# Designs tried in a protein design run: designed miniproteins, single chains. Part 49

Each design is a single chain, and the fold is of that chain. pLDDT is the mean over its residues in the fold that is shown.

## One batch from the design tools (miniprotein)

Design m1679
Fold by ESMFold2-Fast:
Structure m1679 (fold): chain A 110 residues (1-110)
Amino acid sequence: SLDELIERAVEAARRGDPEGLLKAINEIYKVGGIEAALDALSRAVQALGEALRTAPPEDYEKLVETARAISEAARKLQEDAEKRGDTKYAEHARSLARVAEQLAELARSR
């Protein structure tokens, strides 16, 4: 189900798995389109933020790479939304990319 795919994306973010995250987001996009992919990225960003609060320093590199993967996926969705003329989705994707970039910088600076 779509909910199971979203949960896979969330768990990939929580454990610092950028490859698993990108695979899940790609599958969510195929099944549920840009709205579902943005919802999944939003939840992944939240899970990543929670993981960063409790993670030991040795896990930060994986979480940084995962934040970068979220930012990259969000930027691709932003471009897709802009090509479609969907300002709302483009703005949401741009916001998610910025939050992910800030989380990567925070993790790198700890």
Scores: mean pLDDT 87

Design m1680
Fold by ESMFold2-Fast:
Structure m1680 (fold): chain A 72 residues (1-72)
Amino acid sequence: AEEVLRLLRSGGEVPEELRDEVEAAEDIVVYATALGVPVSALPERVRAALRRRYPDERVFERALEAAIRWQE
């Protein structure tokens, strides 16, 4: 979570192991911003689409946490 947050804020080189988490967190924030809602208020349809794109539940949960913190 902390490393993903740092990468999102700095725009540095993303380690291969964290690439999916960083991409997921970026997508989550992009959708929330486009809809004008906080990440916690993302519509179920959008959340379902994001989970389909990022099927690893642990990756998605860590990305969601990072996205919430990044948006704060």
Scores: mean pLDDT 76

Design m1681
Fold by ESMFold2-Fast:
Structure m1681 (fold): chain A 55 residues (1-55)
Amino acid sequence: SDEQIAKIKAVLGKLYPKASEEKLEEAARKLYELGQKHKNSPNLEEERKILNSLL
């Protein structure tokens, strides 16, 4: 949901203060979608790839 994406984006903005608003939004959306796909098994490797590619 937009609410969960906004929460992820806020956390990412604190961890990556030099990242652009556009990249933070994209990373938050990708992380949210990954979480929805793998609800029972967090995929830390894919999360790391998303963060490294965008932030």
Scores: mean pLDDT 76

Design m1682
Fold by ESMFold2-Fast:
Structure m1682 (fold): chain A 91 residues (1-91)
Amino acid sequence: MKQKMQQIAQQAKQIAQSQPGVQSVTVTIDMKNNTITVTVTLKPDVSYDQAKQMMQQLKQQVMKLPGVKSVTGTISKKDGQYQITLTITMD
């Protein structure tokens, strides 16, 4: 189980890093709750509408990964930059 979560975490990070306008990506694995949290920090010039479109694309790509049960996404703003937080629940 831990190895599968690490593989999905790495794949999700790669998917996020491939998007234009991404500044940084952090990934946290919670083995107890069987969840992976991906936080994507966007560059300051990225608009809310662009962030929303990116979140939808990331959710679709991550949902295609084997063993992913569900993906939820939220958008927040911190220090003039948008952040996308994806919560991935494993089967």
Scores: mean pLDDT 85

Design m1683
Fold by ESMFold2-Fast:
Structure m1683 (fold): chain A 65 residues (1-65)
Amino acid sequence: SMFVIKSEESARSVVEDLEIGIEMFRNDPEKLQAAIHVLKEVMKQADESIQKRIQKLIDEINAVM
């Protein structure tokens, strides 16, 4: 539906912004933990393809921390 498409667009934008932000904050564990919280919230409203991308980012953050 049109509503679902709009929600996925928003989720994709947030994920893209956090990919950049995570690279900037690699040495800041507090900011990385905040990013994980945002990613978990976005995952609840994301499509399956975006959910897989979010999970990969969470795994990469946890590996660095």
Scores: mean pLDDT 72

Design m1684
Fold by ESMFold2-Fast:
Structure m1684 (fold): chain A 71 residues (1-71)
Amino acid sequence: AREQAEQLLQEIDDLIKNIDSLSVEEIVKRQRELIDRFRALRPSLSPEEQAQVLRALGRLEQAYQDKLDKE
C-alpha cells in the first residue's frame, strides 16, 4: 500500500513536470487513470497517505487548469 502510494505520487509529479509537453487529451486520460488508481488504493492507505495523494492530485488539477487558461 505505502509503496503503491509512493509510486502514485511519483507518477503525479512526473505528469506535472511534463504537462506543457502533453496534449489536453493525454493529460485528461492520465489524470483519470491516476484518480482511478487512488480510488482502488484508498481503503488500504493511512489517513496521512490519503492526504498526501489528495494534495498531489490537487497540484495536478491546478497545473492542468493553468495549462487550459493559457491562450
Scores: mean pLDDT 81

Design m1685
Fold by ESMFold2-Fast:
Structure m1685 (fold): chain A 71 residues (1-71)
Amino acid sequence: SADELLAEAERLLAEARELAEAGRFQEMGKKMHEADRIARELEKQGHLEAAARVREELERLDREGVRIVAS
């Protein structure tokens, strides 16, 4: 369900923030990538508001001085 996907994304973003605080930026990037994948899945399923919430948290984490290196 959308609620389960949103909860999983929120968990991944919380873990990413903890990893950033520990200086573990490569692992943080992996968690952020997984959260982005969930946002895309939510959009594909038509859950645009839930997807927007995940993307907003990703942008907030990035604005805190963290950059995702796209492969």
Scores: mean pLDDT 79

Design m1686
Fold by ESMFold2-Fast:
Structure m1686 (fold): chain A 61 residues (1-61)
Amino acid sequence: GELTAEEAAGVAAATLAAVGDALEKSLQGEPGVAVHTSSTGVVAVAVSDGDGNIEVEVFLP
């Protein structure tokens, strides 16, 4: 289906926050997971391997 404007904003906000946290960990050489949720129920998960690689998954409600 198509995302609403509110769902799209939630995806963007949660994703940017999760990626930002994972980037900080990656720049420090630390593996880890950052999870952020939007008010609309979107969950963004970003995983740092500590070696400069980041994977991102986004879950819609």
Scores: mean pLDDT 79

Design m1687
Fold by ESMFold2-Fast:
Structure m1687 (fold): chain A 77 residues (1-77)
Amino acid sequence: SEELKKKLKEKAEKILKESKEIIESNPEKLEEYRKLLEEALAHYKAKLAAATTEEQKLIAQEAIKVLEELLEYIDTL
């Protein structure tokens, strides 16, 4: 559980950094990225609601945090 949380956070930090760099490098695609991130966020919120195990909940929660931070980031551009 704790080891999984650590690995998920490390992966999330890497994804956030790399995703922000991609977004900054492709300003013409901001609307496309926003729509994809909103669709992904809805998907993971549904996954969280349907989650029956701690692992499923942790994975969905970390994905939601990443997606919400990326959407907030796009809103600043």
Scores: mean pLDDT 87

Design m1688
Fold by ESMFold2-Fast:
Structure m1688 (fold): chain A 96 residues (1-96)
Amino acid sequence: SVSSTIVGGLTSDPAARQALYDRIDSLTEKGKLVVSVTGTRDGEHEKLLFDLAEYTVDKLSEITVLADGVPDVDRLREIVKKLSEKFPKVEFFVLD
């Protein structure tokens, strides 16, 4: 079995964020996302990750958030825990 994996960056730029969403929307079967958040402004990580998960819940089975370049990894882990609670059909991970 082949699961499609998309690798991308979540960003505060709406056009670049829409390009990531369009790539995910192009999936014909549920896939996996590996996503960086270093392109988002301070304080936007939580909102933009929740917006991403809500938009992509029918397209993704798994979201791995990259901790590389994130100053507060413990805060990122708390956000990912909240995401897991709200979107139980998606498996969430933090990769250090």
Scores: mean pLDDT 84

Design m1689
Fold by ESMFold2-Fast:
Structure m1689 (fold): chain A 100 residues (1-100)
Amino acid sequence: SSELGRRFIERGTRALLETLRESSKNKELTPEQLLERLAKTATEVSKELMEEDATSGAGAAVYLISTLNEVARVAEKNRELPTSKIAELGAEVVRRRAEE
């Protein structure tokens, strides 16, 4: 069960990092649009994980939402930066949180 929880956090982490990577390639994205894409990814992955295992999936969902909230705080603090740089900072937050 602890191994399942760890794998679910790894899957959620990969999904957020992929969304950040793809978003960083779009030069027209605003920070708000970046956060919307991350929220959508977190919601979709949370649903998938909870369908596979309700308890471990719920734990991963809490991690994903908590991580997204920290990314949102970093984005707000750095909103003068280009969205690509905000995405890089967000990726650092996601990686750091996953190491817990």
Scores: mean pLDDT 86

Design m1690
Fold by ESMFold2-Fast:
Structure m1690 (fold): chain A 73 residues (1-73)
Amino acid sequence: SLLDPLAPLITAQDLLLVETTRELFDEARAYFESLGYELVDEGDGPAPEVPGASRLRFTRESSTDHWLLLRRP
């Protein structure tokens, strides 16, 4: 995964807003679900503002066209 070295820091967050690409959506979802998160919402285009969410990028690209909102159960 693109974020493997950061996994211990990521798992300290309860609510994540992850910006990615449509092509990486399944990989991003699988990665964060492997860390104990559940997908609660997703969408295309610009990520919404979600108060209290930690914002992360799951791509090496400078632009994103998909987002995931994830939480710890």
Scores: mean pLDDT 75

Design m1691
Fold by ESMFold2-Fast:
Structure m1691 (fold): chain A 88 residues (1-88)
Amino acid sequence: MEEDVKEFKSRIEKLKGRLDELQARLDAADSLTPQERIDLEVELGIIQIEAAVILHTAKRKNLPEEIIKDAEELLDRATALSERVRAK
């Protein structure tokens, strides 16, 4: 379980870093070109899938509530950011 916790924490932190970069791109843009929207939607879609897989696996393995909450927050944040991209 300790190795699983470390692995999932590492995966969540990497996805948070990617999400921070995408949020910074979105926040810096007054408007998005069609290509920029597609690129952001694809990257956010990948993060959503990875976060959902982490969440599902963490629940299946009965990992600590901290890991489950972090994965849920990551998925929620990625979903909210995806909705912001679609609105532009």
Scores: mean pLDDT 82

Design m1692
Fold by ESMFold2-Fast:
Structure m1692 (fold): chain A 73 residues (1-73)
Amino acid sequence: GAEELARAIEEAGRRVGVSPETAARAAADALQRDFGVEATATTPEGVGRALAEVGPEKADRAIAGGAIRAADA
């Protein structure tokens, strides 16, 4: 659900050394870029809700891709 995805965003951010808010924004950007879905808010909870709608494989790709991009910035 959305809560588990919010925690996954926070965990991915922690692994690459960015804040939960930075990780959530990066995941939202990846979701929009790769899947054309826009999150209504850039908090972990708001992005988690949008990620829940695209299914687990796409959600995992958006979270991971976002975290990598945030770390490289």
Scores: mean pLDDT 81

Design m1693
Fold by ESMFold2-Fast:
Structure m1693 (fold): chain A 95 residues (1-95)
Amino acid sequence: VQDAINQLQQQTQQVRDIQDQASSSVDGSISQNNSVTQQGIQQGQQTTQASNDAMTISPPSQRPQVQQLIDDGSSQMGSMSDAISTGIGNSNSSS
């Protein structure tokens, strides 16, 4: 279970890394935004799989902790998506 928790934390960290890249690409080209978006999609699929695996192997006593990590990962994925969307908007026009 601790190994599954560690994997979920690593997956969440990778999502954060993509979010940071998306944020830093706010002045980037369409190609950079497309690359970050593609990485985000791939990472999202891996994170979803890791979350399902962790819940499957977790005993009931650990499921609340695993669920919190899944919720954190989902929130981080949302933040990543928002950062990518904002970056695209800022690249197209600034007021």
Scores: mean pLDDT 70

Design m1694
Fold by ESMFold2-Fast:
Structure m1694 (fold): chain A 80 residues (1-80)
Amino acid sequence: SPLEEFKAEYQRILDEFSEKLKKAKTPEEQIEVLREFKERLQALYDKYKPKLTPEEQKILDEFYKNALEAIDERIEKLKA
């Protein structure tokens, strides 16, 4: 299903960015990785949203909102 394909692609992106974050040595490098992660999540959201049912779109919308808020909070903490 498109929702299962979304989950599989999301897991691949998570694995990629987890490795990039482990290798990021400074707060500035970590912020750059997190900004790239946001861009990749936006692209994934835009790709899958039109393929989903209205019920699945609500699940995706909530997930995406929460993921972006968490990334933005982490970026702001790294700037402090």
Scores: mean pLDDT 86

Design m1695
Fold by ESMFold2-Fast:
Structure m1695 (fold): chain A 60 residues (1-60)
Amino acid sequence: EEEDEEYYELGKQSLLAHARALGFTPEEIAELERLADEQKEVMRNFGKTIKEGEEIKKKK
């Protein structure tokens, strides 16, 4: 469903953003993106957790 795709994308983008912040190289980031595509369920769950965390933080 559309929500699952949104969570997957959020999880993947957040993973890549964190890797970049930690000083990963572009090559390593590209490899992580490929692995994220292979582990869509994990990325979807990660994105869901991030979204829920942001809502809680914003709502206080």
Scores: mean pLDDT 74

Design m1696
Fold by ESMFold2-Fast:
Formats: C-alpha cells, sequence, structure tokens
Structure m1696 (fold): chain A 66 residues (1-66)
C-alpha cells in the first residue's frame, strides 16, 4: 500500500542520515591521526556498514511494495 511505501521510505531516509553522519564523524576523527581517534573511527565505520546493510534490506522491501 502507499502508506506502507511511505513508512519504508521514511525509514530509508532516517538510516541514510545515520550512515552519512557516522561516515562524516569517522572522517573527522581520521584527520586527527591519533591511535585513539583511528580506533573510534573504525568503530563508527563498522556501525555505518551495518546501517548500509539495513538500508539495502529496506530498499528491497520498498521494491516489493511498488
Amino acid sequence: SSQEQQRVELLILLYEFVRNTLRYMAEKLLSKGTPQDKEMAEELLRVAKETEERIKELKEQYQKLS
């Protein structure tokens, strides 16, 4: 339904925002060049990767509703 499509679309937008924010934060940490900043950046990039996998699942769900 159009209501279910809108719900999934909003979830995709929210997860894309989270993914982009995590990547941006990781990029800023990597620019500082300390071992602690690199470790935190790697953790943020790991979470961003998990978020990307969730976005892929939601996009597949969206296509099935179309």
Scores: mean pLDDT 89

Design m1697
Fold by ESMFold2-Fast:
Structure m1697 (fold): chain A 81 residues (1-81)
Amino acid sequence: DKKKKEEQAVALYSASKINESGAATSEALAEKYREQAKKAAEEGDEETAKKLYEKADEFEKEARLNRETAEENLKKAKELE
């Protein structure tokens, strides 16, 4: 059923774009927390710096997962064409 495959491909392309947007947001948050961590370290606040680096790592992990999901959705969409 060509029509069903086309509809599924469109849905997967849309899902891929949403996951790409999510990854970009998480990447921006990770960068923000890394910048705050560097500033805290420069001020001698090692405890705050550590917490901020941990937050940055979590957002980097979310970004990677969103990127992987976007790639898988794009791959599935191409397989339906």
Scores: mean pLDDT 86

Design m1698
Fold by ESMFold2-Fast:
Structure m1698 (fold): chain A 70 residues (1-70)
Amino acid sequence: SDLKLAREYVKQDQLDLARKVLRKIILRSPNDVVVKYASAALFYLYVGGETAALKYIDEALNYLETGKLH
């Protein structure tokens, strides 16, 4: 999963790689909810909000696994 890969890169402080993966998700995902959360995560990675970015990646992952908004 590209979302799991982005989460791994954020946790490893590989922020440039995380941003690249999140941009790919935003451009290619057919799921508007996933795009919304990925866009929020990407924004927070530009302003130094890594904890908030991880929260939004986890919300997107939870939505894909459960079909419910967090």
Scores: mean pLDDT 83

Design m1699
Fold by ESMFold2-Fast:
Structure m1699 (fold): chain A 67 residues (1-67)
Amino acid sequence: LSEAERLGLRLLLHEIEKHRDEVSLEDVKQAARALLEAGLISEAQAEEILRAKSIDEAIAILRRLLE
């Protein structure tokens, strides 16, 4: 991962975990699209996040991408 990608993924993960009870899966997917448009994540990374069926699955995907 580039430093920009790592920063983008870490920020998304942090915001989801911090606001877990307030964020919807749709909010997570919108954030992933915004990061892709900003060039902070790749199309492949965005696709993986967009395939998540739950917030917990999205968190697991984000943690795996940050390995």
Scores: mean pLDDT 81

Design m1700
Fold by ESMFold2-Fast:
Structure m1700 (fold): chain A 92 residues (1-92)
Amino acid sequence: KEKAIEKIKEAIGEAYRKALAEVEKANATLPDEEAERKQLELGVKFAEEAIKRLKKLKEENKDDKELVELAEKKIEEAEKAKKEAEEELAKM
């Protein structure tokens, strides 16, 4: 049970750290309006990476019902965040 939560945290944390580094680089190198667009693009990329890692974790642990349910919930949250970021990009 505790191991399932820890594995999900590790998968999401890795993707988040990579996205944060790219956001910081964009803020340092791009004009404000382009940096905002780039941050939304990186948000989509982070969500896609998180979904990919969570799907892999789910496939590797298919017999762990608690892990599968938690991963599915986190995938749904990430897909919603991705859609919201894509909608904001479409308005720019």
Scores: mean pLDDT 75

Design m1701
Fold by ESMFold2-Fast:
Order: sequence, then structure tokens, then C-alpha cells
Structure m1701 (fold): chain A 63 residues (1-63)
Amino acid sequence: SAMDQAELEFLKLLFSETEEEKEQALAEFIGLLDRHPEAVRAAYERFRDLLSEEQRARLDAAL
């Protein structure tokens, strides 16, 4: 489902260790926004507390 896809891409962002991996995961997550905006927003709201302050700032700027 769209929700499962958004959750999977979000988990990739959470498990990213390098700046390049984080940028790629962020781009993939944002790419889903065009296709499944509700699912992307729901995943972010559900899991935002698991993100670092830096990751949240970057997503807030992109979303």
C-alpha cells in the first residue's frame, strides 16, 4: 500500500548513516510526496520523534 511504501522509505532515512545516504533517502521520500502526499505526511507525523533534530529540520524544509 501507499502507507507501507511511505513507511519503508522513511525507515531508509532513519537507517541512513552518511550525508549521501541521507540525501538519497530524503529525495526518495520527497519523491513519494508527489504520488502519495497523505501517506508521506502520515508517516512523517507518526515517526518524526525518531528523527534527529537535523533530520526533522531538513524534512520540514522539504515538505
Scores: mean pLDDT 75

Design m1702
Fold by ESMFold2-Fast:
Structure m1702 (fold): chain A 87 residues (1-87)
Amino acid sequence: FEKIEKEVKKLIEKAKKLGNSIGEMAARLALRAVRYASKGDILSAEIDLGMARIVLGVAKLIKDEESVKIAEEAIRLAEEAIRKAKE
């Protein structure tokens, strides 16, 4: 989980530097999902992952390609963390 959390934190910092508020929001929700998964709280992790997916949908709707890329990678990392927690 530590490596996955570190990668999501890098995405948050990248979004902050680029001023991508939507990408930052998705990455922060994904980070919460990773942290809940690391504690075995799968329900809370899935809820935050679901919220990150809604934010990704908003980024796609407004055609914010940079936020879409950040959100997709952050969601992928959170999905990996949840899969690892279920093993």
Scores: mean pLDDT 86

Design m1703
Fold by ESMFold2-Fast:
Structure m1703 (fold): chain A 60 residues (1-60)
Amino acid sequence: SEAEILEGLMRKEGAEAGLEYESVEEAQMTRRLARERGLDFSKLSVEEARELLEEAKELL
């Protein structure tokens, strides 16, 4: 499920903006935050998804 969550988040950003992880740790933290917060990808904007990634980066 974590891989599916990550893939969904990346797909949402990927069409025009592109979402890249610098490390496995960034991807893991992003997935953990999404899971813990009950993230609903269908309701997230591209900006909200990017903010989640940036928050994950700051926690590392």
Scores: mean pLDDT 63

Design m1704
Fold by ESMFold2-Fast:
Structure m1704 (fold): chain A 96 residues (1-96)
Amino acid sequence: MMREELLEAAELLEKEGRLDLAEALRKAAESPEEEAREILIKLQSEELVANTSDEEIEKTRKAAEKVNPEVAEYLDKALKTRNPEYVAKAIKLLEK
């Protein structure tokens, strides 16, 4: 992901009053690759939980269950709790 794109997105979010997201994107742009990835996974997980329906999460969980049961287990917990931490854990498992 390009550093310049993250900084531009952060500036736009700050102008819209989304200060927490703007700060997180700036921190990702300035962070080492591993830390930037952790920040971006957390932001992606939060947006997915906020903007994805229960039906879409369940559909994804059922698809994952046949390929990676651990990912499916974390998606089930995300569906029940709406906690973005479980989505982040599912994404990290897919990186292994």
Scores: mean pLDDT 75

Design m1705
Fold by ESMFold2-Fast:
Structure m1705 (fold): chain A 73 residues (1-73)
Amino acid sequence: ELVDKVLEWIRKAPDAEIVRLYRAAQAVREGKPLTPAEEAVVDRLAQKLGVSREEVLKAIAEAMDRIRAENAA
């Protein structure tokens, strides 16, 4: 699944990249536009995974939901 690939990338990414990805996911969930730095990280991840920007943004949102669910007792 694309979400699993995003989670795997997060586990291997530098801390700075993880923070930017998380901020991009929050912006998408809140309906806010991405900053140029956030767009660059999303575009790079999309190219690395061979998917569209829209698919990456969707997968990031779903990955955040999954992380939140895993932390719920």
Scores: mean pLDDT 72

Design m1706
Fold by ESMFold2-Fast:
Structure m1706 (fold): chain A 80 residues (1-80)
Amino acid sequence: NSFVAQAKKLLQQMKDLYAQLKADPSQELLLQMEILLGMALIIYGVAKVTGEVTEELEKIIEEMEKIVADARDILARSQS
């Protein structure tokens, strides 16, 4: 429950950065998004060890991974 709330906050921050990256692609924005994904993966790792993984948490991590992959593709196509 607490892990889901923390992950949702990170996902929202990532969506805000992704909107900025789509408007003006930069390596710095991608790096910030990758840091947020790293933080979410730490939360997910703790949830796995404590047996607190929920389907909602898994979906948040999957969405964040997809957003970062899409962001990397945008930068690659912009030749960054």
Scores: mean pLDDT 87

Design m1707
Fold by ESMFold2-Fast:
Structure m1707 (fold): chain A 93 residues (1-93)
Amino acid sequence: KEEVEKASIEEVLKNIPELKKKLEERLKEGSLTEEQVKAGYEAIEEIEKLSEKPIEEIREELLKKLKELGIEVSEDATIGQLMSAYLIEKINQ
């Protein structure tokens, strides 16, 4: 299961440059506010820092953050899915 978790994290990190590009495009189009884009960049930085930690610690910290935000997540969710949920919620706030 460790390989599955690593693969899920790598997929999220691989997609960060594309996510940053989409945030800038949506800001230019007026579909996101400057504050939402800033929150998105801050969440990306948090995810990048978390990815350097042991897998179990990443999961525990993300679950805690998501619970504090009132987000429901499946026990079966991969760390990558937890990261994606966190990014989406922070951008949409």
Scores: mean pLDDT 82

Design m1708
Fold by ESMFold2-Fast:
Structure m1708 (fold): chain A 84 residues (1-84)
Amino acid sequence: MAKALEEAEEIVRKLRETLAQEVALIRQQRSSISDETLQQILQSFRDLVEGILKKLEPLLSKEEFERLKRELEELYREFEAGLS
């Protein structure tokens, strides 16, 4: 499933870019952002990750899916740490 693997790689790349932009924006606007809003942002990212995994799971091999899952979990940890 070369197309699904390419889509997964593209998604990871775009999420990494989006994370960098979101962290920069949140740092600039931190005084204007409530803790509740930060929790909502983290939850939205978690929901996005779950949606991506659900969509791609039937299109990827078990090994490819586990790799994607690990990469997305690492991105989530980086995002959460960046907001702390």
Scores: mean pLDDT 75

Design m1709
Fold by ESMFold2-Fast:
Structure m1709 (fold): chain A 65 residues (1-65)
Amino acid sequence: SMEEMQKELEKIKEILRSIENYEDRTKALLRFIAELHQRFSQDDVNKILLEVNKFISKELKEKEE
C-alpha cells in the first residue's frame, strides 16, 4: 500500500541520516533494497528507490555546500 511504501521511505531516510560513514550507508541501502524486493512489486521498489535517490542527491549537495 502507499502507507507501507511511505513508512519504508521514512525508515531508510532516518537510517541514512544517522550514518556518517559512506561505506556503511551503502551497506544499509543495499540491505534495504534487498528487503524491499521481498515485500513489494518491482514497480513499487523502483518508485521508492527514485525517492531515495532524490533524497541522497539533495543531502550530498547540501553537505558539499
Scores: mean pLDDT 78

Design m1710
Fold by ESMFold2-Fast:
Structure m1710 (fold): chain A 65 residues (1-65)
Amino acid sequence: MEEVKEEARRLGAELADRFFQLGRPHEAARVLRELSRAVNEATSEEELKQKLEDVRAAADARIAA
């Protein structure tokens, strides 16, 4: 669990930085909130990993648009 939570923190930093570089600070804030919620609500490592994949996919789609 601790390793997956650290992965979530790094993913948040990576995605937030990418959105800041694109001039989209509201999207950076949104991604950080979504990841914080996933970490707080997930009851298992598998559930957290799935939520992180969902957040990454949604963020990548928004960056590509």
Scores: mean pLDDT 80

Design m1711
Fold by ESMFold2-Fast:
Structure m1711 (fold): chain A 92 residues (1-92)
Amino acid sequence: MSLEEEVEKLKKEARENAGRVSELMSDIDPELAERLRKAVDKVESVEDYRQAIVEAGRLAGAAYRHGNEEAVKAAQETIDLFEKAAELLEKL
């Protein structure tokens, strides 16, 4: 797989996990859930990935405060995937 294909694969997986987190948190914190959805829809640059990581981190904090362990885990997975994608994108 090319480096570009690896980035696109990670981006897709991160967006799928972000969608799951947003769904799990939509009734608990709809504003943060919407912010994450908007951030992941526009990921083109390294700064877009960093913004998605920030929004996922905010939502993870909200999930933790509400005792939603599944949402915390999915948000952490989203962060890890976007961090990996950003690292690979910086090498392109």
Scores: mean pLDDT 81

Design m1712
Fold by ESMFold2-Fast:
Structure m1712 (fold): chain A 89 residues (1-89)
Amino acid sequence: SMEQELQKLREKLAEEDRLAKLAGETIETMKNSPEGLEKARQLQQELEKLGRKAEHFGSLEVMEAFKDELEGRVEHLKAQIDKLESEME
């Protein structure tokens, strides 16, 4: 049903948004603290638990590219949700 599809999209949006926030926090920690690499490893473990392919987050450049990809997915999911909600009216 459209209701089930909408719920699935909202769950995906919440997950991608959560990961984008974690990536942003990890980037800030990497710039300002030796704990940055530990936060990057924790994010990698979270991705592995979700069954997602994780690159080795050993550099700031890789983390910034990953955050940009997540933010793109968030915007795409928001657009899909808005479209589906409009179609349900």
Scores: mean pLDDT 79

Design m1713
Fold by ESMFold2-Fast:
Structure m1713 (fold): chain A 72 residues (1-72)
Amino acid sequence: AEELEQRKRELEEKAREYEEKSRQLREQGAQLERQGSLRQQSQQAFRLSDGYENRSNGYRSLAERLRRKLEE
């Protein structure tokens, strides 16, 4: 059904958004780590990155379930 296709697309878009936020924070954390003096800020950025990655994985899992139902 069209509604399931739309829901899948919305979940995939959210997964992509959270994955991008995770990647940006991970890059920021790496840059802060290279500066040596900003270890706490680097660790905070990595923790936030992990959180966004977990949310992205959750949305991808939901989208995958809908994809499988649509392919049945």
Scores: mean pLDDT 81

Design m1714
Fold by ESMFold2-Fast:
Structure m1714 (fold): chain A 104 residues (1-104)
Amino acid sequence: GKEAAEKQAKGAEDSAEGARYGGERPGGVGRASGGVSAISAGSDAWMAAIAAGGKEAEEAGKEGMKKASEGGKLASLGDGKESAEKAYEGGKKAAEGAKKAAEA
């Protein structure tokens, strides 16, 4: 249970970093990569919630997934640094949610 949740939390953190690096790349490739990484962070947050169990973990994972989805969506619609920053912000919030889920 807890070990699996901690592993998913780390995955969410790594995906959040990927969102930032992807978004900083020139052209549409960077934007698409940033969005995918943000979505991945959201999935990891949700999986951490499932692994940890309990209402607090579920709420934290749901919030993280929601923020990652918002960041990924903004990354796909925006351009340049602003898109990268929004994707990273969403991914970072997903990683925070995943960590809270693992601790619950």
Scores: mean pLDDT 64

